# Ledger of designs, part 103: designed miniproteins, single chains

Each design is a single chain, and the fold is of that chain. pLDDT is the mean over its residues in the fold that is shown.

## One batch from the design tools (miniprotein)

Design m3791
Fold by ESMFold2-Fast:
Structure m3791 (fold): chain A 67 residues (1-67)
Amino acid sequence: MEDELAEKIAELIEDGVKQGLSPEEIRKRVDELLKEAGVTDPAERQRLLDKAFEILNKKREEELKKQ
């Protein structure tokens, strides 16, 4: 479940960047997703964000091979 949540956060950030959303708008959407998932602890939130960025970095490497 937590791994799936980290992937959803990564997808949300990627989609937001792709759409040209501001960093503040992306953060707001991520905060809403975490709140909806019941993640209110700052340490758990940071752990999920770190994992999501690891997923994004791997996806970005795959996208760069295509572009």
Scores: mean pLDDT 76

Design m3792
Fold by ESMFold2-Fast:
Structure m3792 (fold): chain A 79 residues (1-79)
Amino acid sequence: MEKVKELIEEGKEKLKEGDYKEAIELFVEAAELAYEEGDKKGLEEAYKGLMETLKKAPKELIPFAIGRVLRVIGLMLDF
């Protein structure tokens, strides 16, 4: 749980800095860890962070982001 929260906080910081690719990677890592730990709230927060990043990210990152978004959605549906 604490590690998931740290990854989400780092992702939010990278999003504020405009480091969209790193923000995406951090939110996906947080989501995967939250799923492994059974942390439903952490998984939901990571997904929200990922969606906010996708809204602001350059369009050329969409193919990179879409595969990861689908993985996270799969984790949420499996929970």
Scores: mean pLDDT 82

Design m3793
Fold by ESMFold2-Fast:
Structure m3793 (fold): chain A 68 residues (1-68)
Amino acid sequence: SELEKIDEEIERLHKEAAELERKLKEAIERGDKEAVAEYMGKIAEIVGKIVDLLIERKKLENKKYIKE
C-alpha cells in the first residue's frame, strides 16, 4: 500500500541518519568542527525529509474514508 511504502522510506532514512551520526561522532573525536557542521547539516536535511513523509502519511490516513 501507499502507507507501507512511506513507512519503508522513513525506515530507510532513519538508517541513513544513524550512519551519519556515527560519522558525526568520529568527527567530534578528532575535533573537526567543519566536518561536524557538515554532518549535522546532512542529518537535519534527512530529518526534514522524514517530517515531509510523516505529513504525507497523515494526509493519506485522513483520506481513507474519502475516495478523493
Scores: mean pLDDT 84

Design m3794
Fold by ESMFold2-Fast:
Structure m3794 (fold): chain A 80 residues (1-80)
Amino acid sequence: AREALERADRLALEAGELAETDPEKAEELLEEAIRILEENREEIVEYLESLGLSREEAEKAVDRMIEELREQREQLLKAA
């Protein structure tokens, strides 16, 4: 759960760094980050609940993270 969040964050950061120099790779990294969050959604929700969030708050937090990454990917595609 924590490892999945850290990996998704790392991929999103790498994508940001590559957006101008290698936009194809940046897009792939954002897609992978989104996939990690989607595949590990339940474990991440449980992890966030362990930090004091309610189930509803934890689910909304994960959905927000996925939405933000999708928006970043769309902006990258529109700029290309």
Scores: mean pLDDT 81

Design m3795
Fold by ESMFold2-Fast:
Structure m3795 (fold): chain A 70 residues (1-70)
Amino acid sequence: RKELIRTVAQLAIVVEEKYGEEEGEKTAEGLAELFGLSAEEILEEARRLREAGVEPPSIEELRKRLEELA
C-alpha cells in the first residue's frame, strides 16, 4: 500500500512536469479511483516527495512498478 501510494504520487509529479498541472491532477484522481486510494493521500505524498527533493524515475519505470503492485 505505501509503495503503491508513493508510485502513484511520483507518476502524478512526472505527468505534471511534462504535461502541465491539470494533467497531473487528473492522473492523481484517476489512479486514486482505480486503486481505491484517496486523491488527498496521493497529493500529500507528492508534496512530501517534492519537499524531500526526491527525483521521480521515468514514466516507463513508474508504469512497471504500478504493474507489479496492482
Scores: mean pLDDT 75

Design m3796
Fold by ESMFold2-Fast:
Structure m3796 (fold): chain A 71 residues (1-71)
Amino acid sequence: MSKEELVKEAKKHLEEGKRLAKEGRYEEALEHYEKAIELFEKALGKYSKEAIEAEIEKGILLIEIGVSKIP
């Protein structure tokens, strides 16, 4: 898979994750966010703007799910 293909797939997963989260389908949204993060990291690197943005979205989702954990 080319770098451009990885970025395209990552964006699709990020968009689907956001849609599912709005619907309250949190487990499915989480899976899509995790896939987007993996694909962005492979294409652009772990500390890319895109990978960081996807990680932030995942973090917000985990708070919304009500996962009470202290770091």
Scores: mean pLDDT 79

Design m3797
Fold by ESMFold2-Fast:
Structure m3797 (fold): chain A 64 residues (1-64)
Amino acid sequence: SAVYRVTALTDSAVLYQDGSTLPKGSTILVEDAYRRSDGTWGGTDVATGQRVLIDPSKTEIVRL
């Protein structure tokens, strides 16, 4: 499966399943990425195994 590098451009760009967010300027690797009907992306943070919701308008996303 493809792995994506996701960088948060704001403090509200990436929401974890526990309700925490990725801090602005931080980068994670995301696998199992899929587009949702609301325009957000779902996926799994490789380092933590947590499910994430990604706002593509507030992130830099690069396929690895």
Scores: mean pLDDT 87

Design m3798
Fold by ESMFold2-Fast:
Structure m3798 (fold): chain A 96 residues (1-96)
Amino acid sequence: SSELELLKEALKTPEAQKDASLWAALGSAYEDEGRYEEALEYYQKALELAPNSAGIQANLGKVYEKLGEFEKAREYYQKALELDPDNEEARAALES
């Protein structure tokens, strides 16, 4: 989609490259395209910038789950809940 191209263009600036939310948005865009390996790379970049983000931790859990790496997925969902006990995505994944 045009969103993926716009996010890639935005991330060419040094200031944008420090914004964890933009890297997470790029990861989400690749995930929506079913490109899970690229989604993983960009979510990991976002996590390096914001290691205490429950949302990014939950998104990494979801991507690992889609890749069939259920043990890693569970670890990331558990970290998300430790940071935010009300994280609905992580709760749903671990309570099912």
Scores: mean pLDDT 87

Design m3799
Fold by ESMFold2-Fast:
Structure m3799 (fold): chain A 86 residues (1-86)
Amino acid sequence: TYEEDIRLVKRISEGAIAAIEAGDEFDRDVYIALAEMYLGIRKANGLITPEEEKLLNGFIAAMEAGDVDKLRELTEKLISLLESKL
């Protein structure tokens, strides 16, 4: 459900931000892998929109770059998009 998707995005974002701020590259990479898995599942189900895919790709890129400000911005945009589907 979109409620479960919102919770997952929040958990990934919070975990990734904490890992980036701590300089924990291993934990960061775990959250990147979780985000990539989520994107892959959404694409495989044929339910992903171009806007959703763009936001998820940006979200992953922000985690890879360690850009906490961008990650927070994209998290809010992605959650708002998912909430619009509730």
Scores: mean pLDDT 85

Design m3800
Fold by ESMFold2-Fast:
Structure m3800 (fold): chain A 85 residues (1-85)
Amino acid sequence: GLGELLLKPVEEKIKEAEKLIEDARKRGIEVPKEALELLKKAKELFEKAKELLSSNQPSGDEALKLVKEAERLAEEAIRKVEAAL
């Protein structure tokens, strides 16, 4: 549905960040703590947005704000990991 369409880009960015972290660790590269914290926050906001989008209550604007912020944090986590590579 529409909620899946809105959540998919953020889910893909989170997966990209997780893969980069795994690849860095396999190469013996130290992952910045800030990148791990950003990813954790992105995942928390993503889960909250998912819960709000599945509710019957009018919270669409708030859910969209959480989706946008989760995507931003995931992208920032990716940049921090890439800077360490």
Scores: mean pLDDT 82

Design m3801
Fold by ESMFold2-Fast:
Structure m3801 (fold): chain A 64 residues (1-64)
Amino acid sequence: SEEVARKLAGGYTYGASGRLEEAIRYAKEAGASEELARKLAEHANQGDAKAASEYGKQIAEEGL
């Protein structure tokens, strides 16, 4: 859905800019568990776009 995609995009963007709390919040609003939200935020912050993208796909696929 567009809403989930928008929230995941926010998680990537805030994570990459070092705003981890905001990134986690956006990922959780997209349906992520606490653990997945933290992994997405942490890897985005590290510049690991591939891992961050894989966690984002997992969140979208699980419907969480």
Scores: mean pLDDT 79

Design m3802
Fold by ESMFold2-Fast:
Structure m3802 (fold): chain A 90 residues (1-90)
Amino acid sequence: NPEEELERLLREASRLDAELRGTIEGKTDPETIERRANGIFSILKNLSEEELERLLEQLKLMAEGLMKLRPELRPLAEELIETADRILNR
C-alpha cells in the first residue's frame, strides 16, 4: 500500500529530524544518524514518482536541517536531494 509506505517514511523522517536535534543537544552516536539517513536514501530508489513527490518536500526540509545543524553531512544531504530530483525528472 503506497499510502501506508509513504506515511511510514514521513514518520521515519520526522523521527530522524528529532533524533538529529537531540544528538546536537546531547552526545548521541552520529553513526546511528548516518545509518538512518542511508536507509532513507535506499528507500527513495524504490518509491514510485508519486510517492517520491510527496516525500520529497519532507526530505528536502530534513536535508536542509541536516546541512544547517551538521555541516559535515552536507554531501549526504545534497546527494539525497539530487537523487530524488533526478528520479522525478524524466
Scores: mean pLDDT 61

Design m3803
Fold by ESMFold2-Fast:
Structure m3803 (fold): chain A 79 residues (1-79)
Amino acid sequence: DPLAEARANFDKLVKALEAGDIETAIEYARKLAQALRAVPEDSPEGARLFTAAALTLVGFVVENPAFQPVLDAFMEAYR
């Protein structure tokens, strides 16, 4: 289930971000984006999860620019 996989990767991404573990956060951001790409494009749940992830990553970057590579990895992998 791509949506369940995306949720699991989002939870791991948030924990890595809170821990300041940028390398682990990049890994889970990429896995989250890949899982979200497997969710149907018209899924409301997929769209909400993408928005939550994007806003979370932007929030971390605003607080500390060192998190920019995590946001970049997420957006690149989601393409």
Scores: mean pLDDT 88

Design m3804
Fold by ESMFold2-Fast:
Formats: C-alpha cells, sequence, structure tokens
Structure m3804 (fold): chain A 74 residues (1-74)
C-alpha cells in the first residue's frame, strides 16, 4: 500500500539524516527532511480530498514526525 511505502521511505530517509548528521552535513539533513515533509503533507491532503481519512491520517502522522525532527535539527 502507499501507506506502507510511505513508512518505508520515512525509515530510509531517517537513516540518511542520521548519516548526514554523523558526517556533520546539517544542510543535507535539513534538505532531506524538508523534501520528505512536503511530499508527506501533499499525500495527506490528496487522500483527504479522495475521502480516504485513514491514509490521510497516517501520512499526517508521518509529516508531524518529520516536522518534529526538523525542529530538533534547526
Amino acid sequence: SLTEEGKHTLEVVKKGVELALKEKDKDVAISLLEGLYTTLKWMSDQFKSAGDDKSSEEFQKMAEEVKKKLEEIK
């Protein structure tokens, strides 16, 4: 499902962010999280407009997790 694919993508991006932070490449870490946040928010809005409230809520939760990580890194 797109929700499971979204969760997998989130985990892969989180790994990339941790690697970038370990290498002290904060700009890469921020760019990865900002791109993912934009995509997850867009997906949430699309599912909501399509009447799929469950998928919309799952993507919204993923977006909030990314937003929190961005605030921690800023």
Scores: mean pLDDT 83

Design m3805
Fold by ESMFold2-Fast:
Structure m3805 (fold): chain A 66 residues (1-66)
Amino acid sequence: MKTRNLLTEEQEKLVMELILESLRSSELDKEKLIEILKEQIELLKKAGIGEDSIKFYEELLKEIEE
């Protein structure tokens, strides 16, 4: 929990909750969401910056898959 942008974490969690509510209305949305999150992680890795953001997206992806 050692981060400077606490509000950013809250905003990302809120957005994720909205996405999760959306995917419950469609069976395909879950698989598409997982693919989008993986693509975002790859994009950030290629940029070579935003390790904290990569960690956040990876944790969220694990929660969705489990």
Scores: mean pLDDT 64

Design m3806
Fold by ESMFold2-Fast:
Structure m3806 (fold): chain A 58 residues (1-58)
Amino acid sequence: SERERRLRLLRYMDELIKNASTDPEKAEEILKRIEKEFGKKTAEQVKKTIDSILEMKK
C-alpha cells in the first residue's frame, strides 16, 4: 500500500543517515535498494536530502 511504501522509504532514510558517515559502503547499498524499489529519481532526491541534512549539522 501507499502507506507501507512511505514507511519503508522513511526506514531506509533513517538507516542512510546512521550509516552515511560511518559506513559509506552500506549507505551506497541502501541507496541502490531505494533505486530498485522506488526508482532512480527518488534515490537521487533522497541522497540530496541526506547530504543536505549532514551538511547543515556541521
Scores: mean pLDDT 80

Design m3807
Fold by ESMFold2-Fast:
Structure m3807 (fold): chain A 60 residues (1-60)
Amino acid sequence: SNLEKEIERIKKLVEEQIAETQALADSETDPRRRQFLLDVAEAIKDIVEYMIKKLKEKEK
């Protein structure tokens, strides 16, 4: 379905943004800012997975 194609496209964009955020964390010298960036990357992943789950439930 078109929705499945859009989900895969958004997943790829999200994976790229998570990778960029993790790279930023790796270059961060302040441990508090590094931890914040890692927490942000994890939160983005969890939120997107939850939203995709809810969209798939509605298409059933």
Scores: mean pLDDT 82

Design m3808
Fold by ESMFold2-Fast:
Structure m3808 (fold): chain A 80 residues (1-80)
Amino acid sequence: SDLALRGFATAVLDLVKYALENGVPPERLEAMIRRLAESLPPDVAAQVEEITRETVAAMKTMSPDEALAYTEKLLEQLLA
């Protein structure tokens, strides 16, 4: 549902911000995001997988501020 997808987006953004502030490894964050996605309908699985991969890649290749901003844009696109 739209509500579940919005809840997921909020939780992912909060989790990424927490991870960047507290030095959580990208691989651990990936596992945490996948756990949040378990409650989502299967029709959004491809979009969730893309968001997860892109977020992890951003955390590995970008500065913390850039990774957070990039994740925010990805989640805005998911909710559009």
Scores: mean pLDDT 82

Design m3809
Fold by ESMFold2-Fast:
Structure m3809 (fold): chain A 60 residues (1-60)
Amino acid sequence: SSLKEKIKELTNNKEKLSREEAIEVLEKLGFDREKAAELLKDYPEELSIDELVLIAEKLQ
């Protein structure tokens, strides 16, 4: 999906992101930082790109 491509571009094609990096990416995609942080608290400290795509879809 276009969302996965945008996330890969913003992360320089990293396979996993820290929670802080994931929040920053979601903020750059136009999502609310506090909502992103709340959703991410239930996830591991390292997130896959696929997990981040699912979180972004929940925020949308």
Scores: mean pLDDT 79

Design m3810
Fold by ESMFold2-Fast:
Structure m3810 (fold): chain A 94 residues (1-94)
Amino acid sequence: SAEKEKILRATMEASAYVIGAVVSLLLGDLEKAAEYLRKAAEALESAGTEKAKEAAEYYRKAAEALEKGDVEKALEYLKKAMELEAELDKEILA
């Protein structure tokens, strides 16, 4: 119960930052999008699970790709991070 609550708080906080990143991307602000993705990664690491850590690593890779101007690569990493986060959410809701 306490661990599930911790994971839920971490994923909810990360999801808020991912929304910020997506909005920033739509506005063409790659620097701000990268900043939000790094914050999403930090939030997920607070969950303390291996899957959350793996998702956080993909959010960081997406941020690094955006900093290099590689939007296509960033979207690939973002998709992978979001898939892992969705799997984590499914596990805690079961």
Scores: mean pLDDT 85

Design m3811
Fold by ESMFold2-Fast:
Structure m3811 (fold): chain A 69 residues (1-69)
Amino acid sequence: SMVEEAKREAEKLVEELIRKGVSLEEALAEFEKYMAKVDEILAKDPEAAKAMLAVLQEGVARVLRLEAE
């Protein structure tokens, strides 16, 4: 499924950023670059794009929690 593939790719990005211990600022910059990919997916499968955005949004929340601790 394109939705499952899109989720998997977004999850990989989030896990990689957390593994590297990047700052919130760096994580946001990487997410911005990835928005170009989200736009491509949105044209083909809006549900897959929404799933990717949900994963990225949770990723930002997760980085914020780690920075607070």
Scores: mean pLDDT 77

Design m3812
Fold by ESMFold2-Fast:
Structure m3812 (fold): chain A 91 residues (1-91)
Amino acid sequence: ASKEEIEREAAASLAIMSLYLAREAAKAGDFEEAVEQAELAKKLVEETDIPKKEEIIELLEKAIEAAKAGDAEKAVEYIEEAIKLLSEAAS
């Protein structure tokens, strides 16, 4: 594996971890932490060349907007969809 391949796989894994933290924060009503972790995941995805990158970014943007609006159910839904796509892309 090249350095670039290892870095992309690492970025995807870190993004998934950040999204798990964002999901639990949103469920707990900690929308500030949920936004912070989701924005961190978005930056990591933006820096990688992964399958469905554009779709994942769109889901993360929707999750951030829902969290900023205090909509825990929608924020969790979009975060879980992003985790699923990101996990499939990293496989």
Scores: mean pLDDT 84

Design m3813
Fold by ESMFold2-Fast:
Structure m3813 (fold): chain A 72 residues (1-72)
Amino acid sequence: AEELLRQGKRAFEEGDYEKAIELAEEALRASTDPRVLGEAYLILSLAHKAMGDEKKAQEYAEKALAYFSAAA
């Protein structure tokens, strides 16, 4: 799961938002760890925001925050 998150972050940094979304969704399926789920939702939020989908970006950001709070 951590490797999928690293690849997703690289895809996002390279401007490949579709690939970043794909890898983050794979990380969500591969793990139940709240920290991993939080990071995956954060990548989804940032990618959707970059693509102009403000509503999905906000929904994913709220999910990321909830999982990070559960992991603390």
Scores: mean pLDDT 82

Design m3814
Fold by ESMFold2-Fast:
Order: sequence, then C-alpha cells, then structure tokens
Structure m3814 (fold): chain A 69 residues (1-69)
Amino acid sequence: MEAERYLQQGVERARAGDLEGAARAFGEALRAGLPESAVRTVLTNLVQRGVISQAQADEIFARAVELGK
C-alpha cells in the first residue's frame, strides 16, 4: 500500500519537473519494499512517454537508490 503510494508520488513529482522530489518519493518506495526493477520500469515508461529525458531518469534512479538506503 505505502510503496504504491510513494511510486505514484514519484511519478507526479517527475511530471512537475521536481526531480529531487521524484527521487525522494521513489527512495521511500524502495525503502517500503518495492523492487528497483519496478522503479526502473516506471522511469523507462516516463521517458518513452516524453515526460522526462533519459538523463533525468538516470539521475532520479541513482538518487532514489541512495535515498532508499
């Protein structure tokens, strides 16, 4: 429940251009037990949809993993 909520918040933050907020939310999702593959899949979909660039997705993922520790 909490992991899915944080994943949704991460998507909303990314859409708003708040990359640090997105990383923070995805980090919380990881801490709540979401696998890294789920975050990567969501970020890949956001890139394919033109919401964020690949560079932004890479930055968000790296920061989320650090914050999720």
Scores: mean pLDDT 85

Design m3815
Fold by ESMFold2-Fast:
Structure m3815 (fold): chain A 57 residues (1-57)
Amino acid sequence: KPILSKAAEDAAKRAALAALAAGRTSVSPEEVRQEAIRAGLSPEDVEALEAEVARAL
């Protein structure tokens, strides 16, 4: 269910691009969490983003 804020989507995209740049083909929920925290997302948005990334993997 793609119920994410634009900031959360941007954080997920940055995490995916960082993993790709490092030669990885997958992103862990922890990496997405770290990008969301750096972007200043609320704890609730971070948890929602982690759940969506885990579901998408």
Scores: mean pLDDT 69

Design m3816
Fold by ESMFold2-Fast:
Structure m3816 (fold): chain A 76 residues (1-76)
Amino acid sequence: MITKEQLEKAAVEIAKELGVKTEGARYRLVLFVKVDGKEFEVPVPTDDPSKALEIAKALQEKFPEVEVLGSYVEPA
């Protein structure tokens, strides 16, 4: 069973693999996800919120049980 912490770590690693700066980032990309009937938010620190769709797609490809319902961006 995948945990919220595992998903947060995976999303940050995916962002780094896509060349997105996560440490000291100006924004926080929040992904709304559903796993095993549970909904929660996955915050990803980012300087490039335009990568939201690419991060979501890569996360779903890595974890097929994860459904990304949407996202929003807020200041970090």
Scores: mean pLDDT 78

Design m3818
Fold by ESMFold2-Fast:
Structure m3818 (fold): chain A 87 residues (1-87)
Amino acid sequence: SEKENLLRAIALILDAIGLILEAEELLKKTKNPEALKLAKKAIELAEKALELAREALKDPLNTEKLEKAEKLLEEARKLLKKAKELA
């Protein structure tokens, strides 16, 4: 449904912003080069997910962008988790 897809897009936007902020905070505190690399990659993927989720708001009946955004954000979360373990 259009309403469900709009709510999914909004949730993805908020999740992506939260992940970016958390990864940026980690970048300020860690000196571990592998943690820095993973956190930067997580930000890149989350920013791409944010762009796709914002585009999905313009066409809520097309779920392809929502599905791509969800996959990118899941990958970003895994990278940030690894970065935190190394930091």
Scores: mean pLDDT 88

Design m3819
Fold by ESMFold2-Fast:
Structure m3819 (fold): chain A 66 residues (1-66)
Amino acid sequence: SLEEAQKYYDEAVRAMSRGELEKAKELFEKAIKLDPNLKDAYWGLATVYRMLGEEEKAEEYRKKAE
């Protein structure tokens, strides 16, 4: 549901702020799976990939967020 997607997004943002990058990645992926139109979750996932040094994946998800 959209409500569950938003909940996973909020949890992912908190995980990212704590430096829990793998957890943040998993939670953003769950948000996108529940709501493929949740643009902010693609931006979040792009940010996590950039922080992990995975520049190509970061760019792919950034483009999907646009």
Scores: mean pLDDT 87

Design m3820
Fold by ESMFold2-Fast:
Structure m3820 (fold): chain A 66 residues (1-66)
Amino acid sequence: MTVAVVSGLSVERAIGLALAAIGTPGNEARLVGDGTVEIVSRENPEAARAIAAAGEALGGTAEVTG
């Protein structure tokens, strides 16, 4: 299981990142605050890491565990 938390995004960018994560098979995402997205992957840890990297490219800060 991989967990990625991306913070420091605008609300619109956070929503966009969460939708991109949910649209990727094996990933769950939730908004945990304004500008913060938590992504959980049980089956596709590389996709969770790629989405976290996309969040960093959007100006966020990502922390990935697992």
Scores: mean pLDDT 81

Design m3821
Fold by ESMFold2-Fast:
Structure m3821 (fold): chain A 91 residues (1-91)
Amino acid sequence: SASEEEKREMLKKFREESKKLIEELENDIEKVLKEEGVSVENAIESAKEYIEKLKKLIEENKEKDPFKYELAKIYLELAEKLLELLEKLKK
């Protein structure tokens, strides 16, 4: 089991890694999708579905599991940023 201090450090590290991933994807997202054989439209659909699942997970864990709540919020921010990038690519 992880201590509260270890959980906080993990959340901080994950937040920093997520920010770096977004910065890298801002330039390379179109290439990544092409290499994976995923259409922009399908990527947008998947991102929207994932965002809705994350919103539900946040609601379910707000009082039940603070660590899962904070982790799900980080994933939601990442997913929303990815959706924004994908929508810009479509235009």
Scores: mean pLDDT 81

Design m3822
Fold by ESMFold2-Fast:
Structure m3822 (fold): chain A 90 residues (1-90)
Amino acid sequence: SLAEKVIETAEQVAEVLREMGKEEAAEKVIELGREAAEAIEAGDAKKAAEIFAEMVKLVAEAEEVDVDKEEFEEKVEKLKAKLEEKLKAE
């Protein structure tokens, strides 16, 4: 399901954040991933998009605080792509 894939992707992004020593940000990304999955299961695409935007902001803030930009961008882009793919399929 899309909700499961969103959670898995958020966990992968969180793992990258943890490897950079950003454990607090990693926990927040996992929390937001769960919220996004819940919104997707409820059929609330707008709320899911808002949560994804918040995740992107967290990753961008981490980039300004010494992070591996390429790994961050790859994981965040994958998360956004999953939402866009679902919206276009309908």
Scores: mean pLDDT 71

Design m3823
Fold by ESMFold2-Fast:
Structure m3823 (fold): chain A 67 residues (1-67)
Amino acid sequence: DIDEGVADVVVAVARTALRNNPEGDLSGGIKALKKVLEIDPNNERAREALVELLEAGGKLEEAKKVR
């Protein structure tokens, strides 16, 4: 279980990175979102954001595992 604000910030930062530079620094966002889901696996916003970042990064098999 994590604070609501922490999860929202991680999701926002990760999605902003994807939007502004999809071929840039997605690895940090992926790592942070994985940590959120390790703590709270029911966090749908973090799961959706992680899937989006993994698919953009070409990690389709890992995206399937997260879904």
Scores: mean pLDDT 73

Design m3824
Fold by ESMFold2-Fast:
Structure m3824 (fold): chain A 88 residues (1-88)
Amino acid sequence: MSEAGWELLKEALKKIEEVEKFIEEKIKKKEPLSKEEAEELLKKLEEAEKLLQTVLDLAPSPELQALLEEAKKKIKELKEKIEKLLKL
């Protein structure tokens, strides 16, 4: 695997970070997520998941596979947070 796999991983991580920051800001301000905001965040996480799957399909190193698993776990955690904030 070359530079391309690493760039895709960085793009996925950036999308995950943007979603996390948005959720943290909403929690800090004690503001609920609107349906439109939740749909946009879920779309970003789905795009990140697709990028991670593309990197995995490139048969990455064990070290990169570990980073992919951590990123997938974080996506799951963020999806759960979005669902909780929507129920408020």
Scores: mean pLDDT 80

Design m3825
Fold by ESMFold2-Fast:
Structure m3825 (fold): chain A 80 residues (1-80)
Amino acid sequence: SSELDKEIREYNKIVSEIEALGDEEAIKEVQKVTKELNEKLAKIKAELDPNSEEAQKKILEEIKEANEKLKEILEKAKKA
């Protein structure tokens, strides 16, 4: 879906911006968010057909939540 693709692009963009700052603490927080996201996505894929509307909706919700956390990490790093 266009919304899922948009959120994936946003995720990659924010991660790249944080990595470019070279802040070790911010990079560690990104790694934690990425690990938690991957664990949640693995659970969805284990419980549901990944091509189902229900699975796609849950995947989208988890990526959106991860993106909000990443935005907070980026804003804190920029203010330091």
Scores: mean pLDDT 86

Design m3827
Fold by ESMFold2-Fast:
Structure m3827 (fold): chain A 84 residues (1-84)
Amino acid sequence: SIYDEIERYIVEKGYKGFTHFGELDGPIASSAGLSLGEFRKLPDEEKAKYLLRYFGVPEEEIDKILNTKDRKKRFEMIDKYVLK
């Protein structure tokens, strides 16, 4: 899933101190005003959108990132916002 791929990348990079897969679900759900259960029931693409918002990606860039099929290029776009 796209959400799982982006979460694994963030964990591999240690962004905001995240070190384990699944660790992002709680903080992202909380930032969106959702319970953990509500967040986990969302479609994969919607979870990915909340993840990108959590890391400060602008709304206009979220759809561009999610529509980018090249994995390396997608992560380079994410890095631009996460590393600021």
Scores: mean pLDDT 83

